# Designed miniproteins, single chains, continued (2), part 23

Each design is a single chain, and the fold is of that chain. pLDDT is the mean over its residues in the fold that is shown.

## One batch from the design tools (miniprotein)

Design m4762
Fold by ESMFold2-Fast:
Parts: sequence; C-alpha cells; structure tokens
Structure m4762 (fold): chain A 67 residues (1-67)
Amino acid sequence: SEEFAKKFLEFMDKILNEKDEKKREELIKELAKWLEEETGTPVSTEPFREIIEAREKVEEKKREAEL
C-alpha cells in the first residue's frame, strides 16, 4: 500500500512534468496498465487527464495573477 502510493505519485509526477504531449499520453497509458495489473480491474484514464488539466489551469492562473 505504501509502495503502491509511492509508485502512483511517481507516475503522476512524471506525467505532470512531461512537456511532450505524446510522451505524456504514453505515461498515462503506462499508469493505467500498471493500475490494471496491480488491481486486476481496468482503470479509466479520464480522471487522471482531468487532474492534469486542472493543475495546468491552476498554474496558468497563478502565472497570470502572481507573476
């Protein structure tokens, strides 16, 4: 569980710091595949995309308001 959380956060960190859209898409697919292998259940990638988009929008808004 702790190792699971750590690995999940590592995937998310890589995805959020990846600037190449194609590489980001591959990382999201790798995350979904890893989650499926760990849980034995297919996992939707849509929530992860929403989190990534939300963080990008927050960062953009902060740049406009604070910088």
Scores: mean pLDDT 73

Design m4763
Fold by ESMFold2-Fast:
Structure m4763 (fold): chain A 96 residues (1-96)
Amino acid sequence: MHVTSLPDGSLSVSGTVQFDVNNPDQLKELMEEQTRRALDAGGHRLLSIEDVEVPDNTLVRGTARTDAGVYDVTTTAVPLGSGTGYVSTGLTPRTP
């Protein structure tokens, strides 16, 4: 997975992973994993993910509470077939 930091303090994580569009719980798990990896890369810890919303099988939103503050989290998936997808998670700080 590739982690990118933006000037506004936002983090982005993306990569090709195992993904099943018929399993919406897997997208929630991928959001948590990518959120944790982005925070770990910055030396921070994920404490909880709250307010998880799944508008469809390719989009999950939530709130990540961390030792570095609170982030809005959005995970999107592009199915590639054969049980894989390109999954991207964006973390935007609520209080810079």
Scores: mean pLDDT 78

Design m4764
Fold by ESMFold2-Fast:
Structure m4764 (fold): chain A 103 residues (1-103)
Amino acid sequence: SSDRARQLYDEALSYLSQASQYLQQAQQSSDKNEAIQLLRQALEYVEQAFKLAEQVESLGDLSSARSIKTLALEIARQIRRGAQELGDEELAKRAEELIERIK
């Protein structure tokens, strides 16, 4: 189970890395619609990482699961803020719902 938890942890960190890249691209975009699409992609990667965190937790690795959740929460909060600033209420709500599930 420890080898499986490690594999899932590494996969979750990979998803969070992808989410961070999309978030950075969204913040650098001068096109509102492009920025919204990039934030949506970032949120999908955060959702996948959170799903893996729950699997890691179910395998008994509470510290690794907490680490994933902490990073996922930070990225999701930035996505919610970006969505609010761009006026995408649906994306902001989706990010808020994810934040509440992670907490």
Scores: mean pLDDT 91

Design m4765
Fold by ESMFold2-Fast:
Structure m4765 (fold): chain A 71 residues (1-71)
Amino acid sequence: MSTLLVELPGVEPATALAALTDLARSIDPSARVSRLPNSGRFRVEVAAEKAEALAREIRRRFPQARVTREA
């Protein structure tokens, strides 16, 4: 598994969580998305081989998104 840290500026947290969950699951059905407490960031766990594809799709859908690979 790889972890992506995602920020979606200007998107309401509940809407962002739903959108990221749908997008992640469309690429990896086993993907998990959780909101990090006390931050505007989300943790997305996906298969390592799919992490780059997901990061690219997040940036395509949300051009101002910040996506960082944690490990």
Scores: mean pLDDT 81

Design m4766
Fold by ESMFold2-Fast:
Structure m4766 (fold): chain A 96 residues (1-96)
Amino acid sequence: AAAKPTAEQQKQYQEQLRQQAKQLRDIAKKYADTLVPATAAQKDTIVKRVQYTFDNYKNGRAATADEVAVAKASLDLPISKDTLLELAKIAEKEAE
């Protein structure tokens, strides 16, 4: 059964997301000197994994088999500065 997070749990989750977004932006600033190349498709796979995680948390549901496959596919993918900035934006939006 899907269980929605409590107001206190949601507040803690939003604070954690704001901290994660700040960390991602700080890492991205350093990445300018050590940029790892990544394709748009590789970036999209990582972004989808993170978005599925947020959606599953909000809806109180477990990941589907397809979402698990995307998560596994993302483990060995290069993370570019652009990917880090996109992940920071997603975390900031989710924290609203």
Scores: mean pLDDT 71

Design m4767
Fold by ESMFold2-Fast:
Formats: C-alpha cells, structure tokens, sequence
Structure m4767 (fold): chain A 59 residues (1-59)
C-alpha cells in the first residue's frame, strides 16, 4: 500500500482544509475572497449542502 500523494495533490488538500476551517469559523467572507481553487471547492460543497437542507425543509 502506498501512502504517497503527488506534490500537486498536497497543495490542493491543504487549500481544501483551509477552506473548511474558514467555513467552520463562520468566516465565509474571507473564504469567498480567497482565489484558491481548494477554498472555492470547499465553499461550493458547503453551499450545495445548505441548498439540499433548505429544499428538504421546504417539503
């Protein structure tokens, strides 16, 4: 079993973690202002999850 990730994957994982950290802290404005693709991906996941919850509540 190989636990190695490519160097290109590592920065994305760090950015993704940072994005979720900002979201957990409630700092959505800072997350939206960050041009990092990992942070933007974290925001997209968060927004989709909230939309799904809102649609469920509307039923």
Amino acid sequence: MSLQTSPGTQPFIESLRRGFELIAAGDLEAARATPDPGVKFALMVHELDEEAAARLAAL
Scores: mean pLDDT 70

Design m4768
Fold by ESMFold2-Fast:
Structure m4768 (fold): chain A 53 residues (1-53)
Amino acid sequence: LLEQVKERLERGETVVLEGYEGGGGMKAVQTAQRLRKELGVSEDQISSRVLPP
């Protein structure tokens, strides 16, 4: 996952991690936060979205 996200950002792409509330939503938020910290990028480059059920 980390290498795939890094490659996409190097191509000038942004990454959005999505998950449903009560499913993967919180994991998507936590994963996006970790990737941003590890890669040193902003929320504009790696964002997360929790979808309603």
Scores: mean pLDDT 75

Design m4769
Fold by ESMFold2-Fast:
Structure m4769 (fold): chain A 69 residues (1-69)
Amino acid sequence: MEAEELAKKDREILLEILKKLKEGASKKEIEEIAEKVVEILESSEGEFSEEKRKKMKEILIKKMEEEQK
């Protein structure tokens, strides 16, 4: 239950980061941000499987790249 507020806050931070990325972030920065987000999510929910980490990272990168295009 406590993690619900943290997860929502993390999502809002992501949305703000995405807005800034759209205006001039490098593609490398997008990948770094995605990796950091996955680490934060893993720390909050506990240990993720490697498959989940990779999937989450890909989804984040895809979304960020589409937003930047």
Scores: mean pLDDT 68

Design m4770
Fold by ESMFold2-Fast:
Structure m4770 (fold): chain A 96 residues (1-96)
Amino acid sequence: GVRTIYRGTVRVKVKEITPEVVAEAVRMLEEAEEHFPDLIQARLRVYPSGEIVLELLSRTRESAEDGVAFLTEEAKKMPEALSVESSVEEIEEEVP
């Protein structure tokens, strides 16, 4: 069988990938997990090209959208952020 889950993604383009920028991204994800306990998973991906991707998985569209909105607002506060883009998508997960 399959179940529907929701993936929220926030893509942040930054001037430079520094330890401080990565630490801020980790802090944002930890705060999202505290504010939105219905999240299944939070993931950070860092690209040498100067892109940081924050990904949330949720059982509900509402918590995915709320989590993405929170992360987008926090990312826009980063002095290093050149652009912030967000999306929420529906995905199917196989269940045993």
Scores: mean pLDDT 83

Design m4771
Fold by ESMFold2-Fast:
Structure m4771 (fold): chain A 78 residues (1-78)
Amino acid sequence: MATGLAATPEARELARKLESIPEYQKEAEEVMLRFADERMELATKAKENNDPEAYQKAMDEVDERAIRELKELLEKAK
């Protein structure tokens, strides 16, 4: 089971900061799990289509969206 964004240091740092805030700890985990599932689905589709360039681009876009959502949660925590 995918449980985080190991390939994205920025997302991990944001998640760790949110984990220090009990109110947002669970929401941060849910965001990370949702994007991990999306990355897994993209990886499966990319292997079927054998398009490594499109796969890498899609993964980068998923990571950017995850970082954005985590930043939004952190902004709400302020």
Scores: mean pLDDT 72

Design m4772
Fold by ESMFold2-Fast:
Structure m4772 (fold): chain A 71 residues (1-71)
Amino acid sequence: VEELRERARAIDRAIAALEAGRFDEALAILSEVLSDEAVAAFRELIATDPEQAIAALRHVRRTLEERAAAL
């Protein structure tokens, strides 16, 4: 369950970076916890709609928290 909590914390940091307009920092953080394919998808989403990217990451974070709580 520690891996899920570590990923949730990293996603929290990525969301904070996106909210601050630090898109490159957010992508660097996401590359530590997501697959290359997922990072590429988020890079494209951040370029086209950063608010939707933040919403998507909040959803991923919630899912990780729920899974960690269920274990």
Scores: mean pLDDT 78

Design m4773
Fold by ESMFold2-Fast:
Structure m4773 (fold): chain A 66 residues (1-66)
Amino acid sequence: MNEVSKAMMRANPAMIETIKALRGKYPEDVIRQALLEASKKLAENPSMTPEQVQDLIKKLAEELAA
């Protein structure tokens, strides 16, 4: 359900690079939680740009790791 969810499940180069960078800095649990929160936000606002999604994931990972 939702074409946006299918697009997120597809390997997006920019998104994959962001996730790889975060996996080097933060525990997997923090990254998993940040991705879930970002997915929820994207589902509420599918017009969000890839840059906004990347910034949101980084911010959420940073807040969860604090």
Scores: mean pLDDT 70

Design m4774
Fold by ESMFold2-Fast:
Structure m4774 (fold): chain A 104 residues (1-104)
Amino acid sequence: MSATQQQIRAILALLRAHPVGHLFAEPLDWEALGLPDAPRIVPEPVSLAQIEAAVDAGELTDVSQLVALLRQMVLNYHALAPPGSPLVRAADELAALVDAFMAS
């Protein structure tokens, strides 16, 4: 395993272990959340499971690609939920974690 691949997997593991990670771990159940328009608002959803699958398939090979996908997850949640909602607050916490990882 390359150093970059180890770094990507370590970041994903830290995100899953974080208190907000459960909200991003699997594809969003928009029906259970009362967001029936979610597939129209976010036609290309992103989750940690989908990112992990891309790493395993060799489609995601650098940290900049990981950061772009994580930032897309944040933007998706901002598009789906009103400002100040628990989902938007969780997305802002994820954005702060991504910025902290890039500073390291």
Scores: mean pLDDT 76

Design m4775
Fold by ESMFold2-Fast:
Structure m4775 (fold): chain A 71 residues (1-71)
Amino acid sequence: ASPAEAEAALALVRERVAAELTPREQRVAELMAQGKTAEEIAEALGLSREEVEELVRRVLEVVAATAEEFA
């Protein structure tokens, strides 16, 4: 159905975007995809909450911009 196909297309786009990210940003993106909270990501990467918020914002901006182009 449409939602499953749309999600598959977005997953492919997300994988491509992840390949363009730095290894650190890629880690954040993977943890976000797993539903991890900002606190859990901060602990996993040994970063402060502020650093994680910046990385999360970057990842979300790239994902949102790519999704907007495909919409």
Scores: mean pLDDT 73

Design m4776
Fold by ESMFold2-Fast:
Structure m4776 (fold): chain A 72 residues (1-72)
Amino acid sequence: ATAERYAAILREAASMLTDPKAREVFLKAAEEIEAGADPNLVLVRATKELLDLGISPEELGLILQRAVERVR
């Protein structure tokens, strides 16, 4: 996937969340990837931050799956 596609998926994920802290984690990850950061490293850090905010691994997986489906 291109940097633009990763960023689009992460921004879609942010749009599905009501917690402003969780939204900001996804938005920062999208911006870092667009700036040329390694997507794998960024996603590992974002995942840890989201789990620390109380999002379950199952919920995170579902959010990302729906975000991927919405990105065209």
Scores: mean pLDDT 83

Design m4777
Fold by ESMFold2-Fast:
Structure m4777 (fold): chain A 108 residues (1-108)
Amino acid sequence: DEFMKKLLEIQQAISDMLHEIKKVLLEDKEARDRVRALHAQMLARVAGLLRDMGMSQARIDAVVARATQIFDEKLPELFAAKSKAELTAILDAWQDAVMQAIIDEMVR
């Protein structure tokens, strides 16, 4: 199923970005700007994959807007995290929220 294959590629792109964000947050005092840059790269990749799946620009824009809202909500939680366990829980919730936003737009 081509649809499921593309959905897994989107999930992988999000997972890869979150893994890099986790690495950055463990190593870098300038982490905030690096995290924003990684998020922007992920959004560009996800938008490209959604376009390849035949999603309209208006629907892609809706996904990007919702993903940006989720990012803005999770960003202060990420920088307040005091343990690897807390960081992982926030990143897992972020991935789930972004995937749900994509699925909701696909079925609308």
Scores: mean pLDDT 82

Design m4778
Fold by ESMFold2-Fast:
Structure m4778 (fold): chain A 68 residues (1-68)
Amino acid sequence: MSKEEKELILRLIGLELRKIGIELDIELLRRRAAAGDASAPARIAALEAELARIDKEIERLRKELEKL
């Protein structure tokens, strides 16, 4: 495994872990919204936007890794 390939894999792992963390936060906020937390829908929307940004970066890094 090359140094470049290893660096891309480490970055990809970091983004996947961040994605899992955000998905768990969204699940928690959905439960809070159901319990009457009026602030939760706006926070969910912000986290869903961040998740979409992370998904785009993951796709970019996966394509770079496939070219190695």
Scores: mean pLDDT 86

Design m4779
Fold by ESMFold2-Fast:
Structure m4779 (fold): chain A 77 residues (1-77)
Amino acid sequence: MAAFQESLEKFAEILRTKYKLEELAEAALAGDFEKAAKLLHKNDPSIKEEEFLEVVRAALERAELLERGEELEAPAP
């Protein structure tokens, strides 16, 4: 869905900009959030993998709900 893909791209850009880790952004764009969480934890041990995954999961669920809502309201003919 468009909202999901846009959210992934924005999230990857934030990770690239904030952490300067291309591998982290690549993992996020590939949808491999477990790998992204491990890379982030390796770079900053204060960030727990579980905490990162919870934030990502909530953000993606929100994006999916928004996309589904719009699709249900006005599907393309």
Scores: mean pLDDT 65

Design m4780
Fold by ESMFold2-Fast:
Structure m4780 (fold): chain A 76 residues (1-76)
Amino acid sequence: MEALKRELTAALVEAGLSEEVAERAAEQTVRMVGNSLDAEAIREALTEALVALGVPEEEARRIAEQVVKPLPSRPV
């Protein structure tokens, strides 16, 4: 859980969000997906977290798609 939160926070900051917004969005996303590493579930949860924090829905969807793409989505 901590690794996913850290990776999401870093990727969101690189996408142009402030550290505070990025950290809150990552924390909410991890809480919503639990231990799931499914990219689609993470993308949906991240979009909802960003919208809840005041990011416009279209921008939130774009950021979530960009950020989630490089994350590990295939457990062995």
Scores: mean pLDDT 74

Design m4781
Fold by ESMFold2-Fast:
Structure m4781 (fold): chain A 88 residues (1-88)
Amino acid sequence: GREEALRKAEEAVELANEAIRLSEKVSGKAGFSAQATAGVGHLAAGVSRLLLKKGADPEEALRIAERGVELAREGIEYAKTGKVPELS
């Protein structure tokens, strides 16, 4: 429970840092989207850790940390591919 949420939050931070590092070599919309998406993923990891510190349900913290991992991975994809989904 709690330990898994902390591990997922750490994974989200590591992936977000990788996305930001990769985005430094990418200009334009893809670079910006990689940084912004990774930044939100990093924030989700921080929120997950704060919830655990405040005695919140570990399952809620885990859900937020997992979302952080998803966002960080999305940021990595934008940085690597140079592609962002088209706006409707």
Scores: mean pLDDT 83

Design m4782
Fold by ESMFold2-Fast:
Structure m4782 (fold): chain A 69 residues (1-69)
Amino acid sequence: MVEQLQRQGKQLGAQLAVAEHLGDKEMAEESRKKIQQLLDEAGKLGPEVKEQVEKAYQEGIEAARRDLA
């Protein structure tokens, strides 16, 4: 479960970075909405799980931004 949530967080982070790079405000807003929902679900499992998902999300953003630069 936790690993699944981390993978989803990382994917949403990459999607946000791509949306921001393309200037796609709608896609960026959708990605931010989805990560907030995912973080709320992770928080129900525990604060450590929420932190791990947030970290995966940031890693996804950074990796995608690096690839787009």
Scores: mean pLDDT 83

Design m4783
Fold by ESMFold2-Fast:
Structure m4783 (fold): chain A 96 residues (1-96)
Amino acid sequence: SLMEEVEKFLDEVAEKFGIPEEVKQRALDFLRKLRPTDLEVALIHLFEVVAEELGAKLEDFPFYARIFFERQMGVLSKEELKEGLLEALEKIKAHL
């Protein structure tokens, strides 16, 4: 299911970037409430929550995320999108 796929990806991100359990649960609750019908939309929202937790400024974050995803949408598989998201999070962490 879409939520199972999102939860698996979030588990991987949480282990790699040290995301606290409470932030992880907050992200999952937010996504469940939004009821995303598309994996790509769910992954975008997940990226936004994790980037904010890593200390990305709210004003800079939407601009960076939008440019990133405009380049990735329609040209990457879901697995390549996940890899691109992880790379983007590493770049955000390195900039802090």
Scores: mean pLDDT 70

Design m4784
Fold by ESMFold2-Fast:
Structure m4784 (fold): chain A 93 residues (1-93)
Amino acid sequence: MLTEEQREQLVQLYRLEAEAAEEVRKKEKNPKTQELLEELVRTLEEAARAAAAGDLEKYKELRERREKLLAQLYKEDPQATLELMKLLAKKVA
């Protein structure tokens, strides 16, 4: 089981990443990129909830889904991916 502090940190990180992804999605005009960002936001919000609940198995599945979605986003739209990473860096600073 994760410590309470580790769970709080993971919840916060995923919520900040979901906020960054939503900001990129709102500015995006490419429908395919918007769809990938929408799936990413949903996955990150679910990951935050799983981490908060201490559901390690669900958290692991959602982490793998996040990694796959980020790889797909990078292949489809490297610019949107870079904007996402830049916004996330500002939010966690």
Scores: mean pLDDT 83

Design m4785
Fold by ESMFold2-Fast:
Structure m4785 (fold): chain A 55 residues (1-55)
Amino acid sequence: MVENLLVKDAENDKEGEEELRKRALSLGAKPEDIVITVTGKTKDGKTVVSASVVL
């Protein structure tokens, strides 16, 4: 099963990636099955990060 996760208000790329990685691992994903993409910035300057996870 593939799950999509999103963080829209991270301070930077690293913080957003870390948050999504923690969420994916808590769902039972393996580290190698987590694909994280930085998708852009919001209008207020926050970083948008998404993740695709195989469970």
Scores: mean pLDDT 76

Design m4786
Fold by ESMFold2-Fast:
Structure m4786 (fold): chain A 81 residues (1-81)
Amino acid sequence: MLSEEELIESMLKLIESHRDSSDAQLEVILAWVIREIIEEYGEERAKRIVEKVKEHLDEKTQKILDRAWERVLEELRKEKE
């Protein structure tokens, strides 16, 4: 399993690789990655990783990451209900 630092680096690298992609495409990719992190490490740890990643991003990209996080949480809540 990857450390928190390795996960943060991987997410930042993925965002860099998708800088020329649409906002919608980046959101979907980030949602997929966030879901994997939640499933493997739990929601609380995933939230800490996401918050640390956000601190390295511009405001526009932070909003995309926030939308991706909200999307994953909504999907997981619907699956539990």
Scores: mean pLDDT 81

Design m4787
Fold by ESMFold2-Fast:
Structure m4787 (fold): chain A 93 residues (1-93)
Amino acid sequence: MFSKEALEENIRAILGITDEDIEKLKEEAIKAIEAGDLSKAAALLSGLELLLVAAELTLEQARKMGAPKEELEALERKVRRLREAIEEIKKAL
C-alpha cells in the first residue's frame, strides 16, 4: 500500500496529465508508425503503457483509501483515455 502522502502525490501527477497531452502523444506515435520510425513509435507506446499502469495502480489505491467520488471518477476517466490512446496506436501497427 502507498502512504497517504505518496498516494496524494500520485493522484495529482496522474490528474495533471491533460487529455490534450495524451492526444498529442497518440498523434506523434501514429505519425511515427506511418513514417516507419518504429523506434520512436515503440518509445511513445511504452511510455503510455507505463503511464496506464501507474494510473491504474493509483486508482486502485485511491479506491482502497476511500478517496472522494469526484477524484475516483476523474482517475477512471484518465485511465479510459490512456487505454483508448494505446488501442488506437496498436491499431495503426
Scores: mean pLDDT 85

Design m4788
Fold by ESMFold2-Fast:
Structure m4788 (fold): chain A 60 residues (1-60)
Amino acid sequence: LAEELLANLPLDRRQARLLAGLIRLAGEVTEAQVEPIVESLGLPPEVAAAVRAWLLEHYV
């Protein structure tokens, strides 16, 4: 998962591992969980928008 996130999103390795961990912790990623996940990463707005869009496309 972390390697897939690195390939598709403008994240560094630490951010990709953190995002992968948050996805696993959520178990089922619902629309309501996308914003808390994105907010917990503390990313710049453009990167946060890319992560949000990717999560909505692939998990919701």
Scores: mean pLDDT 76

Design m4789
Fold by ESMFold2-Fast:
Structure m4789 (fold): chain A 97 residues (1-97)
Amino acid sequence: MEELEELARAAEELGLEELAEQIRRARRGAEERGASEEELRELVAIAALELYRRTKDERFARLAARALGVPVSVVHWIVENEDQPDAAEALLEEALA
């Protein structure tokens, strides 16, 4: 799918060269094993979600939502809840008070 190449280029343009290489490698691996359309869609979702996590750019949130077949609010919720190392620290501070 063209979307994986687009995401790899976007990552490269944003200075996320390692992520761009990972996306291109995943695409090649999928092509080599004859991955299904469902598996390719999952790879697009994973790549877009990772780009959204790092950039907070709504373009990637929308791409991930479309690939996953969910509302964009679900993508926001996933990223917001994964990005809470502070929640554990806040709970510890509360327990020690």
Scores: mean pLDDT 72

Design m4790
Fold by ESMFold2-Fast:
Structure m4790 (fold): chain A 96 residues (1-96)
Amino acid sequence: GPLSITITAIAKGGDSSGRTVLVSGVVSSDEVDENKIREGVEEVVREVEKVSKNKAERLLIISDDPRMVEVATRVAKELGIPAEVVSWEELTQLWK
């Protein structure tokens, strides 16, 4: 099937209520497209920071393709945002 990566940016809301803001984006293609992955990371970060009025604290990167993971992790590092990588299989096992 097509390759996919889910990128989730996490930020805390500016109120003392402890609300967490999450913004997710999905990039899918038949081959690894570094520009699409980069744009996906940047858009998700921009949106979470806009909605939360705070800096993104962390990125969650979910993909079964290690090449897509490498690109997204590199972009996160360039932006200075900590990134964690989880496969869909690992996430499914941990969540249930």
Scores: mean pLDDT 79

Design m4791
Fold by ESMFold2-Fast:
Structure m4791 (fold): chain A 68 residues (1-68)
Amino acid sequence: MSPLEILLEKAKERLERLHRESGGDRERFLAGFQRLVSEVTDEAEKLGLSPEQIGLLHQELARHAASL
């Protein structure tokens, strides 16, 4: 799997855990989601992913969050 795919899968698992731990608290979920996106962006940049790939990562995480 590509570095982008591995990072995305791990980020989705973290997002699902955040959703469960937030227990329906939308403010807590949103704060944690913003932090997760920031941390994932930093990791993606360190892995040498392009701005386009980082954009796709953000889009997929937002889509996954909306499905929860």
Scores: mean pLDDT 83

Design m4792
Fold by ESMFold2-Fast:
Structure m4792 (fold): chain A 70 residues (1-70)
Amino acid sequence: DEEMLRLFEEAREKNPAAQMAVFGRLLDMGWTPEEASYILKALVSGKVTPEEALEIAKKKDFEKAKELAK
């Protein structure tokens, strides 16, 4: 959890390697590429905090992920 949070924080800081790692981890957790891209885009743009993004990912809150696409 703490390691994942640090990775999400680095992704928000415009680190391309961290962004790719977050995307891969979301896919490993069972998110689709489309849903993972919505979460990552919201994180990178500051629409969600790293803590919020991690909670969405950890709980597999598919409805909240779809909401980020709007």
Scores: mean pLDDT 80

Design m4793
Fold by ESMFold2-Fast:
Parts: structure tokens; C-alpha cells; sequence
Structure m4793 (fold): chain A 73 residues (1-73)
């Protein structure tokens, strides 16, 4: 379970990461677009107070996409 402070911090970190990815030259990559979409999905889950297990599942999916980005770029 996330505290209110942990939730606020997580949302700020996700926003920074999305902004960073969108500012990069590779932002138009399909894999990067999927990663951004997954990060936005995590953000929505946190905002909607989804169970920690659901958030962790989405984080694992985002990590797989991030690994793909590193391999492709």
C-alpha cells in the first residue's frame, strides 16, 4: 500500500520521466511511444488508488518496454 507522500512522489517522478522521453530525438519511436503510454497508464492507476499489485504489474510491463528502448536506440 502506498502512503499519500509515496503516491505524490511517484506521480512527480512519472511526470518527469514522460517529459524527458518526449523531449528526446527518439520520442517518435513506436517503442518509446508505447513506453510513454504505459507510464501514463501507471500514473492513472496511482491516481485511481489501484491495488499495489496492479501498479507493480504495470511497472514490470514498463520495464520490459524500457529494456526494448535501450536495445533499439
Amino acid sequence: ELSEEERELALKQIDKLIEYLKSQPFADSPTVKELIKKLEEIKKAIEENAPLSKIQELEKEAQKLADKVVEEL
Scores: mean pLDDT 80

Design m4794
Fold by ESMFold2-Fast:
Structure m4794 (fold): chain A 87 residues (1-87)
Amino acid sequence: AEDEAMEKEIREAYRNKDIDKLEELIVQAGKEGREDLRDLAINYLLKVYFDLKMDPEEVTERIRKIAEKLGLSDEEVEALLKRWGLP
């Protein structure tokens, strides 16, 4: 199925630590209304950031930029950051 193909791409991008590809997949899934795949890709992107030992504030800024590309409101962004345990 199409959802299985995108999930596979997300997992492959995570294995390769391909931040750019994960960010593209998040934006694509969000624009297509595939919230489960969007959230899966965000979760793997965060795991890459944590593996690279990035500062939490830098991680938050990167997530805010992705949310801006998706056209999310400030309230939606704050809800996402709170759900992911980010400042």
Scores: mean pLDDT 79

Design m4795
Fold by ESMFold2-Fast:
Structure m4795 (fold): chain A 80 residues (1-80)
Amino acid sequence: SEETEKYKEELDKWEEKLKDVESAKKLLKEEFGLSDAEVDRLIELLKKHGLDVVSAVAELLVQSKNRKELLEKVEKLEKL
């Protein structure tokens, strides 16, 4: 579907920028304005849930328009 194709295109764009965990941390700080503490907390949560950090960050970035939406998703993950 068109929605599936758009999701894949956005995911591919983020994955191209997210080559490793360090690139993911940099992108979260530069594009979404997260602090070092907020980035470290997110990475720890993703690892706690057994998720691949790079792929999980890419998915979160596709689904989040701004810092507020991203932090709301992080809070939801913490409650799981």
Scores: mean pLDDT 78

Design m4796
Fold by ESMFold2-Fast:
Structure m4796 (fold): chain A 67 residues (1-67)
Amino acid sequence: AEREAIRETTLAAKGNTPAQADLGAAFYTGDRERLEEALEKARKEGIVFEGDPEAWQAAYDAARAYR
């Protein structure tokens, strides 16, 4: 529930992609399993984040800023 709410907020606020919203929500809630799942899904869909931890941090910051 909390992860889903954060995801929706992130997606709505900046027009972030669903993958970015999923990553931000998983990062914000501290759910490592969900974070890996969201990252793998983004990777399979051809979304490239250059493998930088900064991409996860940006997604987390976006989710947090619009809470």
Scores: mean pLDDT 56

Design m4797
Fold by ESMFold2-Fast:
Structure m4797 (fold): chain A 78 residues (1-78)
Amino acid sequence: MEEELRELEREAREAVARSADAEALARRLQSVTQKAAERFPELLTSDYEPGSELEREAIEFLRRGVEEVLAEQRAAEA
């Protein structure tokens, strides 16, 4: 989980660094993280199991959210 989240964070940071509207893009990406925390509150506890199905679902939720924000950003720039 942490390694995949770190990769997503790195991709998001690179996208923000290359964006003309870095502040707006960063805010949208932060919203994705907040929504993930609301959907998977169990991951905020020490009782979750690394490598579990819950962790996999959370990673996919974050990945989809990030990809959607980046796709909308690209569409807005077209």
Scores: mean pLDDT 70

